# Ledger of designs, part 102: designed miniproteins, single chains, continued (4)

Each design is a single chain, and the fold is of that chain. pLDDT is the mean over its residues in the fold that is shown.

## One batch from the design tools (miniprotein)

Design m15530
Fold by ESMFold2-Fast:
Structure m15530 (fold): chain A 67 residues (1-67)
Amino acid sequence: LPAVARARAARELAQGMVDAAKKYHPERYPEVQAEADRLVASADENARKAITEALQKIVDELKKLLE
């Protein structure tokens, strides 16, 4: 699912930015962490919705086959 791939990429990007801030600009670390948390939360929510929708379609198709 593209949304799951985006969530993974967002998490990797967020971690990289936080690590860079800790190493090079520790004074900005809290700001970068807050932005990273927002990015990951948004991407994870979109991935969760995409997975739920895909599973519902499978369940509906199975019900149709069993009837």
Scores: mean pLDDT 74

Design m15531
Fold by ESMFold2-Fast:
Structure m15531 (fold): chain A 70 residues (1-70)
Amino acid sequence: PIPSDEEARALLDAAPREERAALAEELGRLFREKAPAEAVAAAAEVAAKLNEIGDEIDKGLAEGRLPPPR
């Protein structure tokens, strides 16, 4: 089954960075291929938020504002 936006977000948050990218791609593919347009739009919003968080973490690490990930 296709996970909810909240469920998909929790799965991505729980995964390590390398697995997170693969999970995000697979969830996006499932939503695009099998989900109605509303689910695809919701998944895109979640992906945009995750990208914003990732960019902020990467920027913070580069600037020394955040500790490196474990």
Scores: mean pLDDT 65

Design m15532
Fold by ESMFold2-Fast:
Structure m15532 (fold): chain A 64 residues (1-64)
Amino acid sequence: VMTEEQLKEAKQLSENIVADLFPNASPGKRHRIAQRVFMLGLASNADPKDVAYWKAATQKVAAS
């Protein structure tokens, strides 16, 4: 289970990855993708330090 600090780190990581992968997307679209990725990561109990996981999850969500 993630601590509250890890939850904040996971949320920030999700937002940073979306900004890096989709720099030309609107702020609203980036926010929506980041929120979906964050929720998916929480449901999967993902390690907030597993950058590869979060990148793959972001690409999957964006493809939906």
Scores: mean pLDDT 77

Design m15533
Fold by ESMFold2-Fast:
Structure m15533 (fold): chain A 90 residues (1-90)
Amino acid sequence: MEYKEEELKEIEKKQEETALIMMKIVLLLEEKGIKEPSEEEAEEIVKEALENYKKLSVEEIKRALEILEKNGLISDKSREFIEKLIKKKE
């Protein structure tokens, strides 16, 4: 499986976007006090995250990381990826 360097950069961008979307979802759940979202609530949260993930500040990303760590929802690899993303946005 061989990818052109430009195609690899596009894959990395999509991975970064996915991480930001997930971080925004986590923040929205915390902000709204939702522990177990209904299917309808989950759809609304995902929609809001998709509209606003590009507006995430470094502080918001750090807060989302803290929430994920507290709930055991993040691996060391994912944490390193998010820390690199934070440095890239600084």
Scores: mean pLDDT 77

Design m15534
Fold by ESMFold2-Fast:
Structure m15534 (fold): chain A 56 residues (1-56)
Amino acid sequence: ADAVVAAIARRELAEARKELSREELLAMLDRSIVNLRAKGYPAAVALLEEERARLR
């Protein structure tokens, strides 16, 4: 379910923020957004797009 995928994405993002550089985080977010969008998980996509927008 989309809500479950969004919860998993939120958890993975929190872990990635602690371990990855800004550049690595942006690359991960770009790839994850494309993949989740293709699979039809809009809530997870929205979560990751908001995070990407906060990074420069």
Scores: mean pLDDT 80

Design m15535
Fold by ESMFold2-Fast:
Structure m15535 (fold): chain A 65 residues (1-65)
Amino acid sequence: MVTLTAEVDGATATAVATEDGVSYKVEGVDKESEEKAREVAKVLGLRAQRLLKEAQEQKLQELLA
């Protein structure tokens, strides 16, 4: 499991990546801040998924070698 959190213009973006998928949480004080936080959460989710996938691939490669 990988959890990434960032703050953007008073809004909070959180992305959690697990083997079952990615979930997002966005908290903003204004619609514009919430929209920005959603974009950031998307980027965090992609990063979290990549980190999880690379860790899984390395483990698989060690098992097959």
Scores: mean pLDDT 77

Design m15536
Fold by ESMFold2-Fast:
Structure m15536 (fold): chain A 58 residues (1-58)
Amino acid sequence: MTGAERAERGAVAAGLAGLSPEEAAAQAKKWSDEAGPGTSPEVAERAVRGAEAIARSA
């Protein structure tokens, strides 16, 4: 699985976990950092904003 795919999957999981938008964004950022060199800063930023949007929608 690519770093981008892992970051997106993590963002969805964070948003669906019932976290607040701020908490979902923080978790997505930490998870993207943990994914390592396969996750570019641009992909990490997108994952963070995606998690926040999903959490707000839930």
Scores: mean pLDDT 68

Design m15537
Fold by ESMFold2-Fast:
Structure m15537 (fold): chain A 66 residues (1-66)
Amino acid sequence: SLAERAVPPLLTALRTSASAGVRNLAAEVLVQLLQEYPQLRPVVEEALKTETNQEVQDLLLRVLTH
């Protein structure tokens, strides 16, 4: 599905991108996807649990708390 294809590259961008702009765009896309596919919430939550970068954790938390 679109969700299964989009989430992994978005999470990769959040973890590996040096650009704050790219990370913000990825978070915004995840917010939009959560509106269409609420089943993605557990996937994002699980990704947050394995995330080691604090800035990315904060972005993921913001996505989850909308």
Scores: mean pLDDT 68

Design m15538
Fold by ESMFold2-Fast:
Structure m15538 (fold): chain A 85 residues (1-85)
Amino acid sequence: ITRPLSEEEKEELRRGIERILELIDDPAATADEILDAVAEAANRTDDPRLGTVVVAMAVLRATGGSEEEIKEMARRGLERILEEI
């Protein structure tokens, strides 16, 4: 089972997610930039929930999802993680 996160790990994860949510709210940001930001956060924190968001975004992009659909997928996944920590 996944071990509970330390307070430092939770704070790092929260800050990373908040930065990506700000990027999603920027109309100049591309879906690729957001995907890269989520992938970087997943790699830095080793959080499987962020890894799941990366995979979901990548699959949606590969299957012809629009830029807005990919951004909305990222937003929903990230907000869910924030509510869990």
Scores: mean pLDDT 80

Design m15539
Fold by ESMFold2-Fast:
Structure m15539 (fold): chain A 71 residues (1-71)
Amino acid sequence: GAVEEAVQQATDIFNAYFAQGDLDGGVAAATALADSSGPGERLAILEVLKQKTQEYLDQQRQAQLQAQLQA
């Protein structure tokens, strides 16, 4: 449905921007998508933004710790 499509599109946007290390660009792109979407899709996109931002920060933290442990 439309909500599932919005979640998938938001996820793809975050993955593309985070692969480039561009957190600010990912947030801006997701916000623009949310602003152009209906209320249900907007809420779903904002929830994906929250979850994916936290996931990205956790991955960066783990990568830093792993580098220290393998040095």
Scores: mean pLDDT 78

Design m15540
Fold by ESMFold2-Fast:
Structure m15540 (fold): chain A 107 residues (1-107)
Amino acid sequence: EEVERGIRGAREAPTGVEAAEEGGRAGDALSKQAKTKGSRLAAGVAGGMAYIAAGLGRLGYLSGAEAARLAARAARGMAESKLVTDEETREALERIARALEEAARRT
């Protein structure tokens, strides 16, 4: 539920920075519900990197599109990592990445 809200927020965000913040919320929520230690770590890393990307965007070091793309790359990289062994977490991280990739193209 919280993961779905973050994914939807990223897709509907008016800016790439706000999309990255919503991606961070989705990753953080996923880290709390994931069943394995590796999946929790991967989701936490994806969420943390998305928040860092959003922060860099707010400070003007990244454009909104760049912030959303960096957040998307982190989520996709974690989905493909050996830390994620369960399909549920891999699919959720891939959906987060796709939402952020869409946000980057809109902004």
Scores: mean pLDDT 89

Design m15541
Fold by ESMFold2-Fast:
Structure m15541 (fold): chain A 75 residues (1-75)
Amino acid sequence: SSMEQALAEAEARGRAAMDRVIEEVRRLVEELKKRGVTDRDEIVEALAEHFGVTRDSAENLLDMLERVKKKEEEE
């Protein structure tokens, strides 16, 4: 039925949106590191400010990026 297709498309859009967020986190972290900001707490605070989220949410975003990077390095 069209409902199953719509649900699958909505889930795909949700995954794509999350992938875009992770790539934005990656870009910001890379920029911060290029500027000499390597302290995790400072990076978390910068992410929280940029995305308008709590520090806990920013820590989760950074953890997700680190998990993605580890998988990419292992290929």
Scores: mean pLDDT 79

Design m15542
Fold by ESMFold2-Fast:
Structure m15542 (fold): chain A 103 residues (1-103)
Amino acid sequence: PGVELQLERVGELTPEQRELLERFLAEAEARYAELDAREAEIRATLADNPEERFKRLVALGVAEVALAVGLTVTVRLLAQGRLAEAREEWERLLAAADAALEA
C-alpha cells in the first residue's frame, strides 16, 4: 500500500530512480508469486494437519506483509534520492523473503 501514490510522481524521477523502481517492482512481483505458490502448496500438502497448516500460513502471511511494507519504505527512500539506502534495504528485504520461502 502506498506504492501507487508514489508512482503518480513517476514523471519527476530521474532515469536512475525509474530504472531502480522498475527493478524493485519486478522483483517484488516475482516474490509475491512465489509466496502465493508456497501458500497453495502448504494448503494442499497439509490438508489433514490443520495446526501445522495454520502455523505455516501465518508465517507466510507475516513475510508477505513485511515485504509489502518494506517495499513502500524502499520506494520512499528511492523517491527521496537515497539510492544507496534503497538498494541496501531492498537486498535485506529480498533475503528475508527468501528465508521465509525456505521455511
Scores: mean pLDDT 79

Design m15543
Fold by ESMFold2-Fast:
Structure m15543 (fold): chain A 94 residues (1-94)
Amino acid sequence: SHHLEEGRAAIAAAREALAAGDLDAALAHVRRAIEEARKLIEEGRYEEALELLREVGEVLKELRARFPNDPRVFEAEVEVGVVELEAAVLKVFK
């Protein structure tokens, strides 16, 4: 899937930005990965979306460990949780 490939590229870029200590760049790449997961949901590719969101969640755990006081990291974690719940519900009831 093109969206899964783009989402994974964004996750790789987020990890590189995190390694460099660039929170703004890391969060921009995380948001791109979430957008690609939403596109997978729109296409009915719920399992691919859930896999991508799991990978985003791991990057966000690393961001929270390094930047525990930045509210944008928490906001991104909440957004991932909401999108993950949407994908899981739609997968059951499609």
Scores: mean pLDDT 88

Design m15544
Fold by ESMFold2-Fast:
Structure m15544 (fold): chain A 85 residues (1-85)
Amino acid sequence: SFLEILKKVVEATKDLPPFLQRQVLLALYHLVSLLKQGKPLEEIEAEFERLRAYFESLPVDEKTKESALKALDVAEELIRKQYEE
């Protein structure tokens, strides 16, 4: 369920700075919106790739970047499973 995806991403981002947690959650909301609209998996995968590049470009410390990217990986895996079922 989308609630389960949200819960896991919130848990993965709880130690991030508030502004970065919000950016990850907004990105997740957008990706879930694409999924609900019936967009193909390749469009969602492309959006995740764009989001990773964006977070990698942010002027924050390496550990914070790794945590944000890990949260995106969790969200992508959970969304991918929605297409496999």
Scores: mean pLDDT 77

Design m15545
Fold by ESMFold2-Fast:
Structure m15545 (fold): chain A 93 residues (1-93)
Amino acid sequence: VTPEDLNKLVKPTPKLKELLKSIGFTKDEYTLGDILSAIFELVARLGLGDPENPRLFDARGTPLGEILGVDRFDARDIKGLIERVLKHTEVLE
């Protein structure tokens, strides 16, 4: 992931937009980096961290898991998170 990728302006689709609004992200457009920050904030607020593996998150049965299309993910796999998030955004460039 490059800094240019994180500065890319994107428009969340309705499913992602609703999830972002639940944590106070109410804009129509965000940078990709802002959306990743929002996802990590959502993980923290929902308590999705695995207590035995602090960098693994279990999103099974949550709206985040539905959006990402995975039950578990590694917080260090930023590229994988970006690829999944981009499926629920419109790129504005």
Scores: mean pLDDT 75

Design m15546
Fold by ESMFold2-Fast:
Structure m15546 (fold): chain A 60 residues (1-60)
Amino acid sequence: MEVAKELAKDPNPDKAAAGLSVVGAYSLGKENAEFMARILSRDPNPEVAEAGKAALEGLL
């Protein structure tokens, strides 16, 4: 969760949006945050994909 919160403050708007999405999904449960992070980790935007991977590792 801490990784996703830090990503939400990233100066890169794509990374910030990815982090905020994981934080929002966590309000519905940890498994929803993990699911969101897995989807984002496969995004065709490499900045979003890296943010999704980092958020997923932070939830493990």
Scores: mean pLDDT 80

Design m15547
Fold by ESMFold2-Fast:
Structure m15547 (fold): chain A 78 residues (1-78)
Amino acid sequence: MSEEEIVALTEKALAELEKIWDELSEEVREEVARHLLELAKKLLENGYEKAAQVLLDFLESIKDKLSEDLQKELDELK
């Protein structure tokens, strides 16, 4: 799978997730956000900067809805 394919799939998945984000419980949102942040870290470690940036941009768009711990981890990746 190319980085362009990973980016396209990630953008599509995040667009669908954004539609239901506010309908999720705070516990589910926190867990999903933690997994997305961990995925972004793994993508950066493997040189998939564009795909990681798509995930980080999504997390930044909802940053005010995240826990302080996740906000700090997100800021440390920038």
Scores: mean pLDDT 79

Design m15548
Fold by ESMFold2-Fast:
Structure m15548 (fold): chain A 91 residues (1-91)
Amino acid sequence: SEKKEALKAATAVFAAMSHAQGAVVDTYIYAKKTGSPEEAEKIEKELDEVMKKASEELSKGAKSSYKEAEEIGKKAEEEVLKKAQELKDSL
């Protein structure tokens, strides 16, 4: 049904957002424990920027077909996870 397809799209976007947000939180906690206060603040700003971009992409996914939503979600999640890892590796 059309409602079932819309629910699948919403679920894919929500899962991608949840994974991305988890990576952001984990990286911020790591930065606070490992880096200087200045390094942690810089990392927080870069995490906020990548998450804002991911949120904008995911918002487009929510208005798309299930297949497009899944592809958009995966790409946005991968971009956030990659940036989070790069920031951890910089400490």
Scores: mean pLDDT 84

Design m15549
Fold by ESMFold2-Fast:
Structure m15549 (fold): chain A 79 residues (1-79)
Amino acid sequence: SMADEMLESTKKFAEDLYKELKEKKLSGSLTERDLSILMFQLTVLQSEVFLARKLGADEEKVKEVEEMLREIEEILKEV
């Protein structure tokens, strides 16, 4: 469905965001500006997941992406 396709796109962006965050955290190069940008991007992705769920996206896939975004949020709040 269109909702599932949208959620798949959101998942790919979330995976890229998670990878970038992990790499920057390991290198110690994460700035306050980076944190602000990443937090904004996280908020956008959370909004997309919320919309996909309302449009009838697959619940297991929604939960998978929500869990990934929650992990990103926890990492960002610890920095």
Scores: mean pLDDT 85

Design m15550
Fold by ESMFold2-Fast:
Structure m15550 (fold): chain A 81 residues (1-81)
Amino acid sequence: GPAEVAALLEAIARAREDLRRAKELVLEGKLSLEDFRAAVERFRGEAAKLRANVTDPEVLAALEELEKEAERLLEEVEASL
């Protein structure tokens, strides 16, 4: 229902903030690339599972944007090393 959609959108928004923060930590030398990559892969797996079980178009769009951002951030970090 609407409450579940709102909770999922909030969780997705928080995940995006956490990924951006993790990128900064890698660039500052406070998080290894290996740990960052593992976190991104783990996150993408969870997002894929959620995508398979969600039909709400707003949640699906948010998941797609999150997955694109995760891939972009990983590429940016790998290119910086």
Scores: mean pLDDT 83

Design m15551
Fold by ESMFold2-Fast:
Structure m15551 (fold): chain A 116 residues (1-116)
Amino acid sequence: KGFEDVLEIVSKRLVEGILEAAGKPELADEVVKKLKTVEDALDFIAEHLDDPRIREAIKLVLKQLKDIAEEKGYKEIVELVEELLKALEANDGEKFLELLRKLLEKIAEVEWKERK
């Protein structure tokens, strides 16, 4: 029960951050209210992967996340972000979404463990 709630929060936070970085914070509240599962967040990102502004926003958010993960010593998150950036540059949408799911689950796992 609790892990799924953390995964929902992490997924919503990612989409919100991407929309803010894309210069569309006004859409973040409306879009985030519709997201209930990690699948909803992945579907939203999949629909917008061809938008150059969304792609640049994703790169920015992933680079910021990598910096935070490096500071905290979360090596697995750093590696996943590097693979995600490579998949995005290769225009491999299927690989990108697979890796993004793993990233969201790993972030949720870390946050769940810190909630002692």
Scores: mean pLDDT 82

Design m15552
Fold by ESMFold2-Fast:
Structure m15552 (fold): chain A 59 residues (1-59)
Amino acid sequence: AVTGEERFIARLVASGRYEEALTYYSTLTSAPGPLTLAALVEAYRGLGREDEAAAVEAQ
């Protein structure tokens, strides 16, 4: 199921708030869901961190 945390991260990324999305994710203790993983890829790419985006996609 999509959690409130996943929706919040997706909303931050949709708003171009990539650094905030990554910072918020770092405070979570739960395993990331598919919406979170997709949002993390977009956030890393938005910041020009292509190697990190590729690593997330390889999951």
Scores: mean pLDDT 79

Design m15553
Fold by ESMFold2-Fast:
Structure m15553 (fold): chain A 80 residues (1-80)
Amino acid sequence: SEAEELVIEAMVRAGVSREQAEALVRAILAFGERGRRKLEEIAAAIKSSPDMALIIGGEIKRLLDENGGDIEATARRILS
């Protein structure tokens, strides 16, 4: 989807590998409607300004790094 690709590209631009970015998006979507809604919210924020893509991508990378690259733990933090 467009929302999925926008979030993946923002993460990749922030220095997350494409494989990790795709895995994180899949983990978020595993939460069903809640995950899909959160992903759409993040994508809308990325679209709001050029600066927001860098800020959001950087924040997700920071969360991933703080969780030692744990995709599932990072997805849970994003949805809390």
Scores: mean pLDDT 87

Design m15554
Fold by ESMFold2-Fast:
Structure m15554 (fold): chain A 94 residues (1-94)
Amino acid sequence: MEWTPLPPGAVVEAEGKFRIYENGKLIAEGEGKVRVTVTDDKVEIEFNGERKVLDAVSAELAADPERGVLRIRVTTKDGKEIEIEVELPAENRP
């Protein structure tokens, strides 16, 4: 699995079972739509009607088509790592 940088202006949207981790600790999980919007100095994460805005240094995307999983990694300006994992439904696999 290879990480691809997300440039400012990138929008990633996925629907499925999601898990959100902060420094390896699970902070949120559920089923539904997850949207990640990258700007010049911020990343916005929207899930289940919740919205989280992070001051970010970088954002990266990785796909695991064999497992049907999409991962997004965000590094914040204060050195935290946020990782989002979305398990795609079988009908929406690439």
Scores: mean pLDDT 78

Design m15555
Fold by ESMFold2-Fast:
Structure m15555 (fold): chain A 114 residues (1-114)
Amino acid sequence: LFGPERPGLETITDLEEAKERAKTEPLIIDDLGINVSDLPTIPGPLVLLVGEGVLPETVARIRKLQPDTKIILLVTEETPEEEIQAHLDAGVDAVLQKPFSTEELLALVEQLLS
């Protein structure tokens, strides 16, 4: 799920960085260090990457708070089909299997934001 781990990372700092970045380009978030309730405060198109560690209930909450957010579930070859389906039922827009290239991710993001 998460990008590079950052010890001592705080939600407030992440939220302000996300807001600044979103002003000029579609924001891709690969780390849920941001409080889910703060997602509606981020301007512009938002793409959120989530792994199996994020529960389907959390996905459903994100969808309710920010309906325009595009959610990509990151899976492995070993991820159970029932787990993938539960996330899709909760509101995930697309599934991307690891390992993937930056080009595959960007192509999927562009397709979702089209």
Scores: mean pLDDT 65

Design m15556
Fold by ESMFold2-Fast:
Structure m15556 (fold): chain A 81 residues (1-81)
Amino acid sequence: SVDDYDEEIEEALTLIWIGVARIDAEKGRYDEAIEFLVKAAEKSKNPKNKALLYREAADIARQSGRVDLANELEAKAKELE
């Protein structure tokens, strides 16, 4: 199938993007981490990867005290599962 290679690349990139965002969150850059993950999710094609990115963004939003945003992002992830 066309895009089997792109699917494998997207899966690997998803894990890298989550790692980068977690480092930003650990440095207190919560808004940057959340925005980065949301944009990555919007550009991703695989629903499982989108769900992982939205869920990670929700967890970071929750850590920063942005409860309403965390709930919205978690809902987006659940719609993709």
Scores: mean pLDDT 83

Design m15557
Fold by ESMFold2-Fast:
Structure m15557 (fold): chain A 91 residues (1-91)
Amino acid sequence: DYIERLRQTTDEVIETLRREIKRTDDPEIRKVLEETIEEIRALGKEAEGRLASSDPETQRQILQEFNQRVVQIMSDTSKRINEIREEKKKK
């Protein structure tokens, strides 16, 4: 079930981000992580709707597109966090 796999991936990514929120003492980094969770949740919900109304070939494409977008969002989040950390190293 592609919907079940999508939900599993979404939940695992969100759990990872929530774990990072608990580990950070930086409110700016926490805000970035919280924004990322909201973005991932919205993406997952949109993809679930598309999967429910699609044929098997289209479902594979939707899942691939979803995975690619998740990777991009996570990459952008990591860059933002690294920029915040580097900025804090400046005197």
Scores: mean pLDDT 84

Design m15558
Fold by ESMFold2-Fast:
Structure m15558 (fold): chain A 66 residues (1-66)
Amino acid sequence: GPARQRAERLLDGTIAGDEKAAEEVGKLLGISPEKAREMFQKAIEAGETARLVALDELVRALEGKL
């Protein structure tokens, strides 16, 4: 759905160094853009399961479930 596609773009953009993507993630999760970047970098390094958990958090935030 749209929230999942938006979450994928926000995660990928944040990892790629897109400052706007990191700011949007920070607002959605209630954290700083720097913490958002660090958290996603750690998730990518930890593997696919951790990346999917991060995506699920973004989807829930975008849908107003968190």
Scores: mean pLDDT 83

Design m15559
Fold by ESMFold2-Fast:
Structure m15559 (fold): chain A 107 residues (1-107)
Amino acid sequence: KEKELIKKLLTSEYLSGKELVEALKILGIEATLEDAGEKLLELFDKDKDGAITMKEVLEVFEEFGVKLTPEELKELESYINKENGELTLKGVQFALSLLVKHKLEEK
């Protein structure tokens, strides 16, 4: 089921609340269906301004000891909104998917 979760996270346009809860649990973050969105934002939004930047995402990857491949980094950058430098919702979900994938590959 872990491989199925990774596949859904990487290919789905939207994460279900259940899939988001399962992803956060893999990272050691306790979440419910009601607060999973808040927990996701708390993970990546260091400044609490509601905007998630590439810099904040890379800081989270460093905290978890995850090193992105050049290919993964390039794909993540493709989700940046060119007008404001912020990650789209799909970009944030993709970042979570990469983090979960790397954590599962360590076990």
Scores: mean pLDDT 71

Design m15560
Fold by ESMFold2-Fast:
Structure m15560 (fold): chain A 58 residues (1-58)
Amino acid sequence: MSPGEIVLQAIKKAIEEAEKSGKTVTVYVEAGGVRLEITAEPIDGKGVVTSVRPAEPP
């Protein structure tokens, strides 16, 4: 997958997990040499991405 496709799949997963669990979900993904933190929240029964930011390296 291209880096863009990897990020899109991670966003989709965060949205689906937030909707399914009814909880805030944070997923981490590495794409194009960058580690990203993606946060999705359940708003009115829908998963909404509220944050996408570079993750701090361990």
Scores: mean pLDDT 78

Design m15561
Fold by ESMFold2-Fast:
Structure m15561 (fold): chain A 58 residues (1-58)
Amino acid sequence: IEEKIEELKKEFEEARKQALNYVDTYLPESEKDIAKLFFERMIDKELENKVAELKAEG
């Protein structure tokens, strides 16, 4: 269970970096802050949901 959670955290860390890189590359400065907040919130919520599912399984 703990190993699976650690693996998930690593995958979501990579996804977060990719999303932030996309924002930094393609969005204007005025939109970056809002977009980063949106993506970070979405990613954190998804990670929490998947962690809860793993804990329920185990």
Scores: mean pLDDT 77

Design m15562
Fold by ESMFold2-Fast:
Order: C-alpha cells, then structure tokens, then sequence
Structure m15562 (fold): chain A 55 residues (1-55)
C-alpha cells in the first residue's frame, strides 16, 4: 500500500512540472501534452489500485 501512495505523490509532482512547462512553452507542444496524458493515466491506475486495496 505505502509504495502505491508514494508513487501517487511522484506522479502528482510530475503533473505539476509538466503543467508548468506547458504554460511556459504554450499548450501547442504535442510532446508535453502526450507526457502529461501518460502521467495522468498512470496516476488514475494507481488510485484505482489503492481504492481496491482499501475496500
């Protein structure tokens, strides 16, 4: 359980960093948008696993 929660925090930090980079470089950067989408998808998977383990 703790490992999943630590990974969740890492993904949240990565999302914040990517959002800041997109804001500086403009929302039309497709590579940053793809990276953000991938990190968000991984975060949702971890959140679902945590919910299953807590239930």
Amino acid sequence: MEKLKENLKLYEKAIATLEAQIAERGADNPLLQEQLATVRANKEKIEAEIKKLEE
Scores: mean pLDDT 78

Design m15563
Fold by ESMFold2-Fast:
Formats: C-alpha cells, structure tokens, sequence
Structure m15563 (fold): chain A 104 residues (1-104)
C-alpha cells in the first residue's frame, strides 16, 4: 500500500535516538498478550498497525532484534487471524512482516 509505505517512511524519519531507545525498552519489558491484541482490535485497530510499524523501526535500527521482532509480528498476525480481524488489517500486518523479513 502506498499509504502504508509513506507512513513507515515518515515514522522512521521522525523517531529520535531517545524515542528508539524507549521503544526498545518497552519491547523488551512489555510483551503483547492475546488479551491486549483483543482489546486493541475492539477499541482502536489502527493502534495495532502503529505498534507493528514501531516494531519494524526497531528491527531497522537494531538488526540484532530483527529475528525476535519478526517472531512477535508473526505471533500478532496469528492472534488476529484467530480473532477474525478485518482483511485489510491482516494484509497491512503481512506487508510489515515482509518488510522486516527483507532486513534479514
């Protein structure tokens, strides 16, 4: 999606080193649970996309985390599929996964 591509590029350009370190610490301490994925899907599905883009940004800047981040994104996708999330959301997550895989 051109819109997703532009959103990813903008987020990568906007993130400061301090914000990247904060996202890294949050990723290492706050595991996304099935309950949290369910809550986000019901309240604000766009936050799932924003979280996935932040995970891509972390993988891009911290290559040592790419494999763990990819595993987490695939886990999120699996939970969303189990919850019958909208096709558009699933396609956006798959696109982000493909981009993270290209960093390996």
Amino acid sequence: SPELEEKIKKRLEELTPEELEELKQKFLTDLITPERIRELLEKDPSEIIDEAIDLYALAYHFPQLTEIILRQLKYILKQLERLNAPKELLEQIREIIKRVESLL
Scores: mean pLDDT 85

Design m15564
Fold by ESMFold2-Fast:
Structure m15564 (fold): chain A 74 residues (1-74)
Amino acid sequence: MLDEKAIEESVERLADWFVEGGATEEDIERMARYRADLPPITLPGTDPVAVEIGRLMTEILARAAERALEKRKA
């Protein structure tokens, strides 16, 4: 199980990379929207572990994008 600390560290690291890397607000907002777009995805027959990992990575990316937007607006 990935603990909350590891997830939060990944979110902060990625958020910093988005801000420092010069990603546009549109790009960051689009990545944040992945969280809303992916929950409806249901692929019967797909490996459950791979699905869980994909969802977790998407959650981390979305949270990082949201964090980066917050940093830019502050």
Scores: mean pLDDT 65

Design m15565
Fold by ESMFold2-Fast:
Structure m15565 (fold): chain A 58 residues (1-58)
Amino acid sequence: GDAATGAEAGGGTAQVDEKRGLVHVRSSVSGAGGGTVSMSADGATGYRAGKLAELAGR
């Protein structure tokens, strides 16, 4: 799927700033112990972070 739509499919989330294309990418996964592990990649600008979100969602 697309970066914005496909990101959530894989448990990845991307927030895009419409002003300059600032993107924050974060992923969350549930652990076997009933915990949640989250990763984030922020400070990216443009479609580059969108590609990361698409990979995470795919």
Scores: mean pLDDT 45

